# Designs tried in a protein design run: designed miniproteins, single chains, continued (4). Part 109

Each design is a single chain, and the fold is of that chain. pLDDT is the mean over its residues in the fold that is shown.

## One batch from the design tools (miniprotein)

Design m15781
Fold by ESMFold2-Fast:
Structure m15781 (fold): chain A 85 residues (1-85)
Amino acid sequence: MSELLEKIEEEVKKKAEEISQQLKDELLEQLRQIGLENLPVPEELKEKLNYSTGPVGALQGIKDTAQKVYNEVYQKELKKKLEEL
């Protein structure tokens, strides 16, 4: 039981890390290539970026968004895997 749970947690963590890292990399690359003024993000993400004034706030908003996505994916995948047992 303990060994099986550890395998599930490891698999779920890897998946959450991949999805979160991909999103973070995409948003950071856009910021580097086109600048903060021309950031083509969904309106929901713009609200989070507008919460902080200036370019440092936009970078922090991206990090916070990636962390939220990680937590959401981790919770959903873990629950799904545990329910399949």
Scores: mean pLDDT 68

Design m15782
Fold by ESMFold2-Fast:
Structure m15782 (fold): chain A 68 residues (1-68)
Amino acid sequence: MREDIIKSIEEGKETFLKRVEEWDPSKVPLAEELLKKIIEEIKKFKGSAEELENLVQELMAKMIEELD
């Protein structure tokens, strides 16, 4: 579960960063740092699969707010 989520984020990273670049190129470095923080939080997470899914959703939402 956790490893699959991390791999999904890593595989989608290039596409996501290209979308950020099309939206606002100045925010690409920030998006990269935020994705790294999300991956680190997921790696440090200790809990159930359901709690992990909720954490990922919250972290992704927070990243979008930071990029705004």
Scores: mean pLDDT 76

Design m15783
Fold by ESMFold2-Fast:
Structure m15783 (fold): chain A 80 residues (1-80)
Amino acid sequence: GAKVYAFTDIPKDLTAREAAEKLAEELGRKILDLRTLGGSLDDRPVAVILTTLKDPAEAIALAGDLHLKEPGAVVIARVS
């Protein structure tokens, strides 16, 4: 089944990028487009989406909903 992993908080000693990299390493997965985050988003909360959904629009909608409910959440889903 599809799995979405969300950080509800980002540790103060880590950037959003570093937190996402650490979670991906712990889960044994790669972060899709991590290099895109590194250019301009190193010090701010972001949604990082590796999706198990076949429709990318659903992953974006889920990230939007999570951003409204949990500001600063980092979302990682498995790429199928």
Scores: mean pLDDT 47

Design m15784
Fold by ESMFold2-Fast:
Structure m15784 (fold): chain A 98 residues (1-98)
Amino acid sequence: MTLEELFAETRPEAEAFARWALENIDKLSKEEGLKTLMALYIAAIASGGHPEVLYAAARVAIKLGDYETAERIAKLLESMGYKDLAEEVKKEIENAKK
């Protein structure tokens, strides 16, 4: 099995987890949020840097007040060519800082 084949196999699970995190973001405690952020980072690596998973990780970081992590994820998304998602993360950070 190649690394690319492994990424293809894990993507549906990573996408489902990202969607769950976004749907439940307002219900997460600080501890649950931190665990979810860590798990989303692992899922992003396992899925080959899936943009939807990285976006979910950024949104959880914003909820935790970790704007530095969210800004780093936005830069990563931009460097990978996902400029629209990077702009959305930046907008969410600006809105959260108000």
Scores: mean pLDDT 80

Design m15785
Fold by ESMFold2-Fast:
Structure m15785 (fold): chain A 55 residues (1-55)
Amino acid sequence: RVDELARRAQALQEQLAEAERLARQGVPGAQERAEELQRELDRTLAELNEAAREE
């Protein structure tokens, strides 16, 4: 579980970085995508921290 959450967090960070770059360049929809990816990343990191505490 921890490994799966860590891999998901890494993938979300990469996707968020790309979406933020596109948003800075004014690509339509990139701002909304970045915000959604940020929310998913925050939730995934919270789950990862909780799972790590359970060990």
Scores: mean pLDDT 80

Design m15786
Fold by ESMFold2-Fast:
Structure m15786 (fold): chain A 85 residues (1-85)
Amino acid sequence: SLKEEAEKKLKEVEKIADEIVEMAKNGAPQEDIYKKIREMEKKIKELDELLEKLVATGDEKDEQFAFEVSDRVQRLMDRVLRAVE
């Protein structure tokens, strides 16, 4: 289902975010960190496409789920950006 695909993609985004934060803490090269950020952004774009399809269903629960996932993604991106500054 679209919801299951979105949950799976969100977990992929979360794992990349955790990896970036760990890389930053361990003093990984900036080039490698930026490469991982680009990978994360690509996964976020794929997730956004799935969320748009969920909102398009007109189901209130699917729309709420999409908004909650979008909020979690924003928090993950904020965490990554703070870690690499």
Scores: mean pLDDT 87

Design m15787
Fold by ESMFold2-Fast:
Structure m15787 (fold): chain A 62 residues (1-62)
Amino acid sequence: AEEERRRRLAQKAMRDAAKSGGTLTPELQAEVDREAAETGKVSAQRAQDLIDRIRRRLEELE
């Protein structure tokens, strides 16, 4: 479903942000895993919020 694809994109973006900073913290990993585990429960809006947050993080890693 589209929600599943959005969550996958959010996970990928989150990992890309982590790679940019060279940081893979347990907290960041847990957040990604949590969203994946709750795919059927978490709305597409939450996935969008994650993408927005990642975008801001990416800007900081400049």
Scores: mean pLDDT 56

Design m15788
Fold by ESMFold2-Fast:
Structure m15788 (fold): chain A 70 residues (1-70)
Amino acid sequence: MEEQKRRNARATLALAFVKLRRGELSQQDVDTIEDMLVKLGVPREFVDQTRSELSTLSEEELREEYARLN
């Protein structure tokens, strides 16, 4: 898998988790985004690992991660 595709997927999830922390998205919305990334060819293992890492972060840490990836 290309590095850019991994970066884009992680950035997408980081932003989704920012919105989840703000109450703009539900957990079901985030789960849907994860499933869409897998359908687009992102490995499920990568999505699961990224979710595990990002779910422990605060909104501020998630915003910093998103900025780092862009």
Scores: mean pLDDT 83

Design m15789
Fold by ESMFold2-Fast:
Structure m15789 (fold): chain A 70 residues (1-70)
Amino acid sequence: SEALDKRAAELSREYLELVQQLAELRRQGSDQSRIDEVQRRIDAVRKQLRALQEQRDAEEAARRKAEALG
């Protein structure tokens, strides 16, 4: 669905922002605890993206079946 696609795009954007933030923290020689915090947020977003991709695949399959039957 468009809603799932938009959510995937939002999470992908958040992921990229967090990766850039992580790179900046490492460049600045930031505390390992701050780096670990951002890494945990990246891990959480990746888990959400995987779950959302499974939902998108399921919705696409269901939509194709509906189009074939209707």
Scores: mean pLDDT 83

Design m15790
Fold by ESMFold2-Fast:
Structure m15790 (fold): chain A 76 residues (1-76)
Amino acid sequence: MKTLLELAADGDLAAVKALVEKIKAGELDPAVYGMSSEELLNDPEIFELAAKIAEKFGHEEVAKYLRELAKEIEKK
């Protein structure tokens, strides 16, 4: 399965949104990703890193989406 960082590099906004929805629903397997959905939702750095990768590859819409998500995590 592609990681959040791989999907950000690919610019696949639909797949990024689908993965984020799984993280929010608590359906992410910690054994696969090394982190639980709860840990990811409390760590804005992973989403900021994914946003930087998307921006580096020219996928500004994906980068913007991930940065907005990171800010929401920091506020909660």
Scores: mean pLDDT 73

Design m15791
Fold by ESMFold2-Fast:
Structure m15791 (fold): chain A 75 residues (1-75)
Amino acid sequence: SADEAALAEAEARGRAAMDRVLADVEALVDQLRAQGVTDRDAQIQALADHFGITRDSAANLLDMLERRRAAEAAA
C-alpha cells in the first residue's frame, strides 16, 4: 500500500541519515583521539559543541558509535 511504501521510504531515509551522522561522529572522535583527547566526557563535550546538540544527545551518539565499532570488531 502507499502508506506502507511511504513508511518504508521514511525508515530508509532515517537509517541513511543516521549512518551519515555516525560517520561524522566517528571522524570527529578519531580526530580527537589523534589530538590526545581520549577522555569520554571531553569527547562528549566536543561532540555537543561541534554539532550544536545537548550533552545527552552527544553521549547517545557516542554510545551508538561504540556499539557499532564493537560489532565490527567482533565480525
Scores: mean pLDDT 83

Design m15792
Fold by ESMFold2-Fast:
Structure m15792 (fold): chain A 110 residues (1-110)
Amino acid sequence: SAEAQEHLEAGLRAYREGRYREAILHFLLAMKADPSLPSVLKDSIIGMIAGALIRLGLLKPSQVLNEEAIRAALRELGIPEELIDVLLENLRNRKLPDWVIRTAALSEPS
């Protein structure tokens, strides 16, 4: 949808600019607007959200698949529960590619 595309583009721009809270919000709004987004794109979004949370110091690399840790981190950022549920539903219904996990780990602040 046009709404999902606009949010995806805004999220990618915010992510490139280090505006991680805004990036996460836009990515989740895109997933909510279009539940039929391609699986490879959803996996990339999930990886970028995990990477953003690690860079914000709200999630450890060891927690990138821990639903409760992700929920707590997103709540701390003030992300609405409805959008957190969209992310976690997508996590429960798929196996993340190994490269997504590796990318999130490489995003840890030194």
Scores: mean pLDDT 78

Design m15793
Fold by ESMFold2-Fast:
Structure m15793 (fold): chain A 119 residues (1-119)
Amino acid sequence: SLQELEAQRQKLKEENQRLEKEAEELRKRFRELGDALAARDPRFRPAVEAMDDAIDVFMGAGPRVGLVMAQGAIAVAENSARAEDEIERMARRVSEVDPRTRETAELWRQRIIDLLRAA
């Protein structure tokens, strides 16, 4: 019925708002961790900035992919000794959540790794 469809739409809207808020909170946490990492090792600064930009792009693509991107960026910052492995995992997880983002995820994966290797 129309009433059941409206209830379903409202539930999806509330879920999306919750995921968007969580992604924004994780992005803020990532910025704090990324700034601390770049302060300890300035070679990470370009990669940290690129990951923050990538979170913004994927949040624009959808709250679920934005959330996964932010989680991945935090994992990179927390496990900087394995940064390339964490970047690969981040891009893979984003692509698994929404296959439509696969090409964009690969472009950001390559860009972030290239910045990390160039430093």
Scores: mean pLDDT 89

Design m15794
Fold by ESMFold2-Fast:
Structure m15794 (fold): chain A 58 residues (1-58)
Amino acid sequence: AIDKVSEALLQVKQEKGDNYTLNDVLDKLKDLGVPQSLLETLSKFTNIDELIEWLKNL
């Protein structure tokens, strides 16, 4: 699951550049078939910086 979050971040950054958003990452994660519980956790963040901070603290 966490590996898919890192994969989604990389792919979205490659596709959309530095202007990518949290919603872009969430949409990519849905396409990759991550568990709904993970999507619900990540959807509580207000921006991409909160997602990156969460990944660093794992």
Scores: mean pLDDT 77

Design m15795
Fold by ESMFold2-Fast:
Structure m15795 (fold): chain A 69 residues (1-69)
Amino acid sequence: SKQEAELEMYRLLVEEAGLTREQAQKIFDAARNAKSKEEARKKVREMLLEAGVTPDQAERIAELAEKAL
């Protein structure tokens, strides 16, 4: 479900990627405000890479963001 995808995305952002609650919320807001699932994936991936998240982890989270929409 979308809720399960959002919860898993939050877990990966905070617990595995080590992002703050504020950083995680900003990423969720970017995903929710995207015009398409493709835009959400691209924006989330770029924001995670700029925050220092690894490319592999960024891709996993970006896929969950697409499913959460």
Scores: mean pLDDT 79

Design m15796
Fold by ESMFold2-Fast:
Structure m15796 (fold): chain A 64 residues (1-64)
Amino acid sequence: MSVMEQVVKTVEKNPDISKDGIINMIRGALDLNKVPGIDEIVRELETLSKEEQIERMKELAKKI
């Protein structure tokens, strides 16, 4: 299971996690996988709701 898939499962199991917490975990997973454009992805996530952040993370997990 990829690091991003583990982040998705962790967030889904912890509904009390903050928006900043979700962003930090996604940033960490992207950095570990050396994904380009992390800063742009993070800026996008900062404008989204918590539910939309989780959906975006699932999309990223499919591409990584």
Scores: mean pLDDT 75

Design m15797
Fold by ESMFold2-Fast:
Structure m15797 (fold): chain A 103 residues (1-103)
Amino acid sequence: SREEELQQRFDELFDRILALARRLREIAAKKSKEAAFEVEELEGLILIYKAIGKITKDLEFAIKGVIKITKELVELARKLGEDELAKELEELLKELEELLEEI
């Protein structure tokens, strides 16, 4: 169904964002304990938004939450000088925003 296709697209985008967040956390840990902690908190929040979306079946809420957290990850990546990782996150952010328009 359309709902299953949208959920699958969200799950794929989410997994890619989570992988980039984990890479940013490893990089941050080498530069600043405070930055590493911020990335870990954002990683936790993104997992919570995905879980809430699955439990409530509110895909729009889950996508909006993940968009918000991904924007914060982009800012942290740029602050840490990780421009290529920030660009990868921005591309996924654009795909999430396009997915939200289809809901």
Scores: mean pLDDT 88

Design m15798
Fold by ESMFold2-Fast:
Structure m15798 (fold): chain A 85 residues (1-85)
Amino acid sequence: SAEIAALEAEIDALVARIRALIDAHFSGDTARRYRLELGILEGIRLLQVGVAKVVGASDAEIAELLRRTLARLEALEAEIRAAAP
């Protein structure tokens, strides 16, 4: 669906932005922790969407899962930005 495609593209752009932010401002263990948090959120998204598709979830249900992932990624971006001077 167009909604799912748009949400996936928005998530992909946000993930790339978060990675760039980590790479620009952090190194060592702090960078590793933020990359781990990002990786966990990506893993949860892939697992939830994959399972939803297997069980025949509607586009609306998949879109809701993606919006929750977006909100979590936006919260992580805000945390990282607050930590970076």
Scores: mean pLDDT 89

Design m15799
Fold by ESMFold2-Fast:
Structure m15799 (fold): chain A 92 residues (1-92)
Amino acid sequence: DKKIKEMIAEVVDQMVREAMKIMFDASNFNSEQNTLKLTKQINDILARAMDEMNKIAEEGKRNGESLATLRERLEAVRDKAIAEMKKLLEDS
């Protein structure tokens, strides 16, 4: 449990750090109104990704998945969320 919680925290921290960079870039190239809209959309993506990661972790525990397999699944959710956030910046 402790190692799984630490792994989730690590992957979430990486995802949040990238989100902060994307939001910073958005604020430099967008109006205040568009920045607020993008921030809300980014927060919604982060919330969905975190919910998915928690579900993956609980399923992994029940199924006896290796820590390596669980990390790969969590990192896939992180990478998908980051790609979705970057697309929002491009579409703005």
Scores: mean pLDDT 83

Design m15800
Fold by ESMFold2-Fast:
Structure m15800 (fold): chain A 63 residues (1-63)
Amino acid sequence: SAAEQEALRAEGERAAARARATLESQGKPDLGERVAAALREGHAAGDPEGAQRRAVEIYLRGS
């Protein structure tokens, strides 16, 4: 439904903002943007679990 799609987008935005802020605080803003983009994209596509998996992979390879 449209409400479910909006809820997923909102959750992706919150997850992206948290990841971006956390990695910026660690001196890794570029990694933060890449992780945030993966979280936004996956949630918007209706795949929050895949978004988390991709974000973790990006973080581990970039850390």
Scores: mean pLDDT 86

Design m15801
Fold by ESMFold2-Fast:
Structure m15801 (fold): chain A 75 residues (1-75)
Amino acid sequence: SAKDEVIELLKEVAEMLKDINPEFAKVTQLVIENAEKADLSTVRIMLQTLLDEAKKLNLPKEVIEKIEEAIKTLD
C-alpha cells in the first residue's frame, strides 16, 4: 500500500539521519510510529511538516529528496 511504501522510505531517512542528525532521526521515528496508526491525509500533513523542518535545518539534499519522494507516493 502507499502507506507501507511511505513507512519504508521514512525508515531509510531515519537510518541516513542517524549519522547526520541523531535528534532528527528520533523525530523521524516518531513520525513513522504515528503514520502506522494514522489515515493518509494525516500522514501527508506529518510528511509536509517533516519536510519543512528538514529544510529549516539544512539537512542534506538526499534526505530532503527522499522525504519529497514519500509525499509523492501519496499522490
Scores: mean pLDDT 86

Design m15802
Fold by ESMFold2-Fast:
Structure m15802 (fold): chain A 77 residues (1-77)
Amino acid sequence: SEAVAKALAEAAKKGKEALIAEVARLLAEAAATDPEIASASLAVEGNTLTITVTMSDGSVETLTLDIDELVAQAVAA
């Protein structure tokens, strides 16, 4: 959504730690509000951000992102 993109862009301008914190906050909100999402978690390993979403049916979706590329893309958005 445009609101999510704007929040990520503003967080990215404050630095990568702020961006990671904002992504974690948005994942927690999505899990709390979307009945199709059972849980969502975020892990940081070096410069790699891994987002794991567990759906209500038990299926698991994983997205892996480079933190520096995510910051650059979020700032550009």
Scores: mean pLDDT 75

Design m15803
Fold by ESMFold2-Fast:
Structure m15803 (fold): chain A 98 residues (1-98)
Amino acid sequence: MAAEKEEKEREEAKKKAEEAKKEMEKLAEEATAFAEEKDKEFGEKVREILYGLIEADYDGAMALIADKSNTVEEVLEEIELAKLRMEKAVEAAKELAE
């Protein structure tokens, strides 16, 4: 009963982490393309930094989901915070590139 519900909720959290990763990758690609248009070396650095952050946040979310001591709600909040951090990083990268 309760265990089945928790497994379902953690499965949904995994799907949300995957969806967030795809959304963040799209934002990172847009910022990287914009930066590369201005300076290719700068764009390459932007790509490395943003994709590094995406992989770290995704791996972190998956680790939190696997640790049953964390609530699904806390995991979902961390995924949303990761998306907000990426949006701010993209905004900063675009401002630096103009």
Scores: mean pLDDT 79

Design m15804
Fold by ESMFold2-Fast:
Structure m15804 (fold): chain A 85 residues (1-85)
Amino acid sequence: SETEKIIAYLENLKNQTSDETLKQQIEAVIGKLKENPSDYKTLGEFLRLYAAVEQNDDSEETLKNLLKPLNLSPENENAILQAAI
């Protein structure tokens, strides 16, 4: 499922960061998605914060690039991007 792909992606992001606060924020988002797989608003808001902190760039292009590995449906990708932008 796409939710399983998103959770795996977030776990991978958590493992790539050394920022303990960011790791805790990622864990919180994973928890929310496990309870509500359609909580794309929380996911989008988190991705914007992540892009700003780790990439120093919260542009739509950077957010799209962060989502590319997930190969999400266009509808779900757009829903996340709309929440992030």
Scores: mean pLDDT 78

Design m15805
Fold by ESMFold2-Fast:
Structure m15805 (fold): chain A 53 residues (1-53)
Amino acid sequence: KIVVANDISDAQIEEIKNDPSVKHIIFPQATPNVLSVAIKVQKATGKPVTVGV
C-alpha cells in the first residue's frame, strides 16, 4: 500500500507506523513544511518517504 499525503497528523503517523501493509509514503509537493513533516514521518515509522516526485 502506498500513502499519498500533503499533511499528516501525529495520529496518522501512529496509524502508518502500526500498519505493516503501508510500504511507501509520498508527498507530491516539496515545500519547507512538507520536508520537515516527511523527515519526522520517516524517523518515526522507519518506512521509505519520497518528496517532490
Scores: mean pLDDT 75

Design m15806
Fold by ESMFold2-Fast:
Structure m15806 (fold): chain A 80 residues (1-80)
Amino acid sequence: LVAEAEAKVAEGERYRALGEEAAAKGDLQTARDHYAQAAEHYREAIRLYTEAGDLEAATRAARELQEVMRRAAEVNAQIR
């Protein structure tokens, strides 16, 4: 469970970085899609850490999810 959750955090971080890179290049749709992928991986990490009883790690993953969702909302506002 913990190793699986750590892998999900790593994937979330990877997609977040890809989203940030796309946003910096003005590719807002690609940034949105990458942030959505990052959010999904962080949600899975939260679930796995919660199942493992690691509430501290689940809380950290939840903070990363909130940040990614905030960035996605900013990108969505710019697409329109």
Scores: mean pLDDT 85

Design m15807
Fold by ESMFold2-Fast:
Structure m15807 (fold): chain A 63 residues (1-63)
Amino acid sequence: MSIPEIKAKLRELGYEDAGDPSSTVFGPMERQAVIDFERDHKIPGPYDGVPDERTQAALEELA
């Protein structure tokens, strides 16, 4: 999954801090959106804001 696709799916789920889904920018705001998503959906991981394979799979299933 591309960075714009991850950002689009996060915004579809209400994580507005995921930023502009037409952009490849992935900074602190986008990382926080990933962490919030991982915590809300109880995805196991280091909560470092990096969208790993498990996070991407959950985004595909939920959005």
Scores: mean pLDDT 77

Design m15808
Fold by ESMFold2-Fast:
Structure m15808 (fold): chain A 64 residues (1-64)
Amino acid sequence: ALDALLASLPPEAQPLARELAEALRARDTQGATRAVKELIDRGLLSNDEASELVARLAEILAAE
């Protein structure tokens, strides 16, 4: 599920999305916030797309 979600993103967004997933897994709210901000600031994801990514990552990680 996680790998499939990351693979669905643009290649340029995948490293930051993986960083976001690891920050969420570690419960590192500062790291997660930084990754989201970078995705938006670089124009890789919109605010809505970033919020959707966080929600889907949270669901996947909660199932672990």
Scores: mean pLDDT 82

Design m15809
Fold by ESMFold2-Fast:
Structure m15809 (fold): chain A 57 residues (1-57)
Amino acid sequence: MLTPEAEEAVRRGAEDYGRKSGADAERMIRLALAGEDDGDAAVRTLAGHGRRLSEEL
């Protein structure tokens, strides 16, 4: 399961991604968040993307 901080980061990433890409991204992000899983692949993908962005900076 993601930590509360990581889960909040995923939520923010989902919000930002949905805002930029529109319906397709929002749908994909909704699936990731709706998984209710602590380690769903979709949730991990979003969290990993955020981490990679942080590492690149």
Scores: mean pLDDT 56

Design m15810
Fold by ESMFold2-Fast:
Structure m15810 (fold): chain A 81 residues (1-81)
Amino acid sequence: KEEELREAIEKINRIEKKVKEKNPKLYSETLLRSRHLPPKEAAELLLETAREAGIPEEELKEFEEASEIVLKYREELKKKG
């Protein structure tokens, strides 16, 4: 399960790096807006930003799946903490 989380975080970081490289202004604006949103809505906003930045649909699907894994792990940690 820790391995799954690690892979998910790596996929998210890789795609975010591509978004930042393609459109740094859009990425910065999205990060600022996401700070006011719950984690799930922040992830949805980042996915939309990646789509607007021109990330391929196959990578957008990987980002969405990875975000769901991270969100599920965060929710489980809140219950155990």
Scores: mean pLDDT 78

Design m15811
Fold by ESMFold2-Fast:
Structure m15811 (fold): chain A 105 residues (1-105)
Amino acid sequence: MNDEIEEKALELKKKGVRADEKTREELLAALYEAIERQAKEEGAPEEVVEEIRRRAEEEVAEAPNMLARGTIAALRAAFAGKSVDEVEAIGLAAAKEALEEEEKK
């Protein structure tokens, strides 16, 4: 099931299907918050944080809507202190809902 979602994300990327600008901005903001939280907990050097942020920007630029929405939902659930299993379930549910919306367009 997860493999099918991953394969669909890759297919959409190859077709140049991307999340809208607002969704990509929300994804980038959520990723930056995740990076800052992790860096603070681990005491990561600023140079390492900057490299991770740069990679996140590159990934967000090409992200299809289903992947973006799933990742945003998962990160927000993690920030709320949900368990790993709950984070995965929430992320997958959001990705599936976004995929159904994308296929309808």
Scores: mean pLDDT 79

Design m15812
Fold by ESMFold2-Fast:
Structure m15812 (fold): chain A 87 residues (1-87)
Amino acid sequence: ALSPEQQIALYQQLIQHLQGLQAWLRQHFGDSPMVQQVLALLDQIIALAQQAIAAIRAGDWDTFAALDAQIQALQQQTQGLLLELAA
């Protein structure tokens, strides 16, 4: 099982990766309605990931579990849209 420190590090890496993806999408696609929807979903995931890190640091595992479930649901939605952009 991952330690709390390892979980925080993974969420920090996720945030950085998603911020890089947002910058790349804005540079290449900008005004597309689908891209704007993806960017909005990425903003939501980043905000929830920051809250998840705070919950882990506070030892609030119930809040973390709820946030993690929301993050996973939004990631699945975002992946579907990204696959459409790649097609």
Scores: mean pLDDT 87

Design m15813
Fold by ESMFold2-Fast:
Structure m15813 (fold): chain A 100 residues (1-100)
Amino acid sequence: MVREAAIKLTSAGLHLVAAKTEAELGAPKEVIRESLENAVELAHRAAELLVEAGEPIPSIVRKIIDEVLELAEKHGLELSEETKERIRRTLELIRESEEA
């Protein structure tokens, strides 16, 4: 589980870098949004795998979520309700992990 979570977090980071690069190159909002939503999905799945394994959730998960939200606000991107729910659940998992 830890290795799979690490791979998913690495992939989430790459999608976040892709979103930043797409925004700088003036890509359509849909393209940037898709990259951000992929980053959230991968970060959320990694957090779930870490919790299931009894492992702490590393600070990079929160950093990815924070940067996704900042980039979405900066470029006026409306994330899907499913992505917003994944963000909420991921932040809840982080809080619960810190309180345990």
Scores: mean pLDDT 87

Design m15814
Fold by ESMFold2-Fast:
Structure m15814 (fold): chain A 80 residues (1-80)
Amino acid sequence: SAEEEALREAALAGDDLRAAEILTRQFRPGGEFDFDLLKRRIDLLLSVRRPSHFLLGLIVLGAPDEATRERIRAYLAETL
C-alpha cells in the first residue's frame, strides 16, 4: 500500500517522526482501530531496520487509550 511504502521510506531514512505519524494515523478519533494492521506495520518497520527507543516511545505515546498502549507494549516486548 502507499502507507506501507511511505513507512519503508521513513524507516530507511531514519525519520522517526514520520514513521510514528504513519503508524499512529489509525488512532485518529472516529475510526475503528485495527490492531492486526498495526502489528503488520510494526513488523514491516522492524524488517527494514531496528527502530530507535525514541520511535518506540512515540508509537506508545500515540496510543489513544491505556488498553491499546498496553497491547502495543506487550507486542513490542515480544518482538524485540
Scores: mean pLDDT 75

Design m15815
Fold by ESMFold2-Fast:
Structure m15815 (fold): chain A 91 residues (1-91)
Amino acid sequence: MTAEQEAVQREILELIKELHERIEKNASEEEKKKLEELALKDESDEKAREELKKLIAKVAGIPEEAVEALDKAARTLDREHLERAKKLLEE
């Protein structure tokens, strides 16, 4: 991992922490349970991934595109995806 990738990863972890705090404050017990069930599904379950993205966006009060950009940033450690996620989260 490069120093640049480490910097991107640290910023992603900070954003994920903020997202978790928003979910904890806003989610109902039923929504938290559904998030947990969806997170335990295989990553290849495209339908479960889409439902998880939508539920996170709804509970956190952010656009679905922000969740998708953050997921892509975390998977690629790409600064462009991180910057897109940050911009969408500011709205």
Scores: mean pLDDT 77

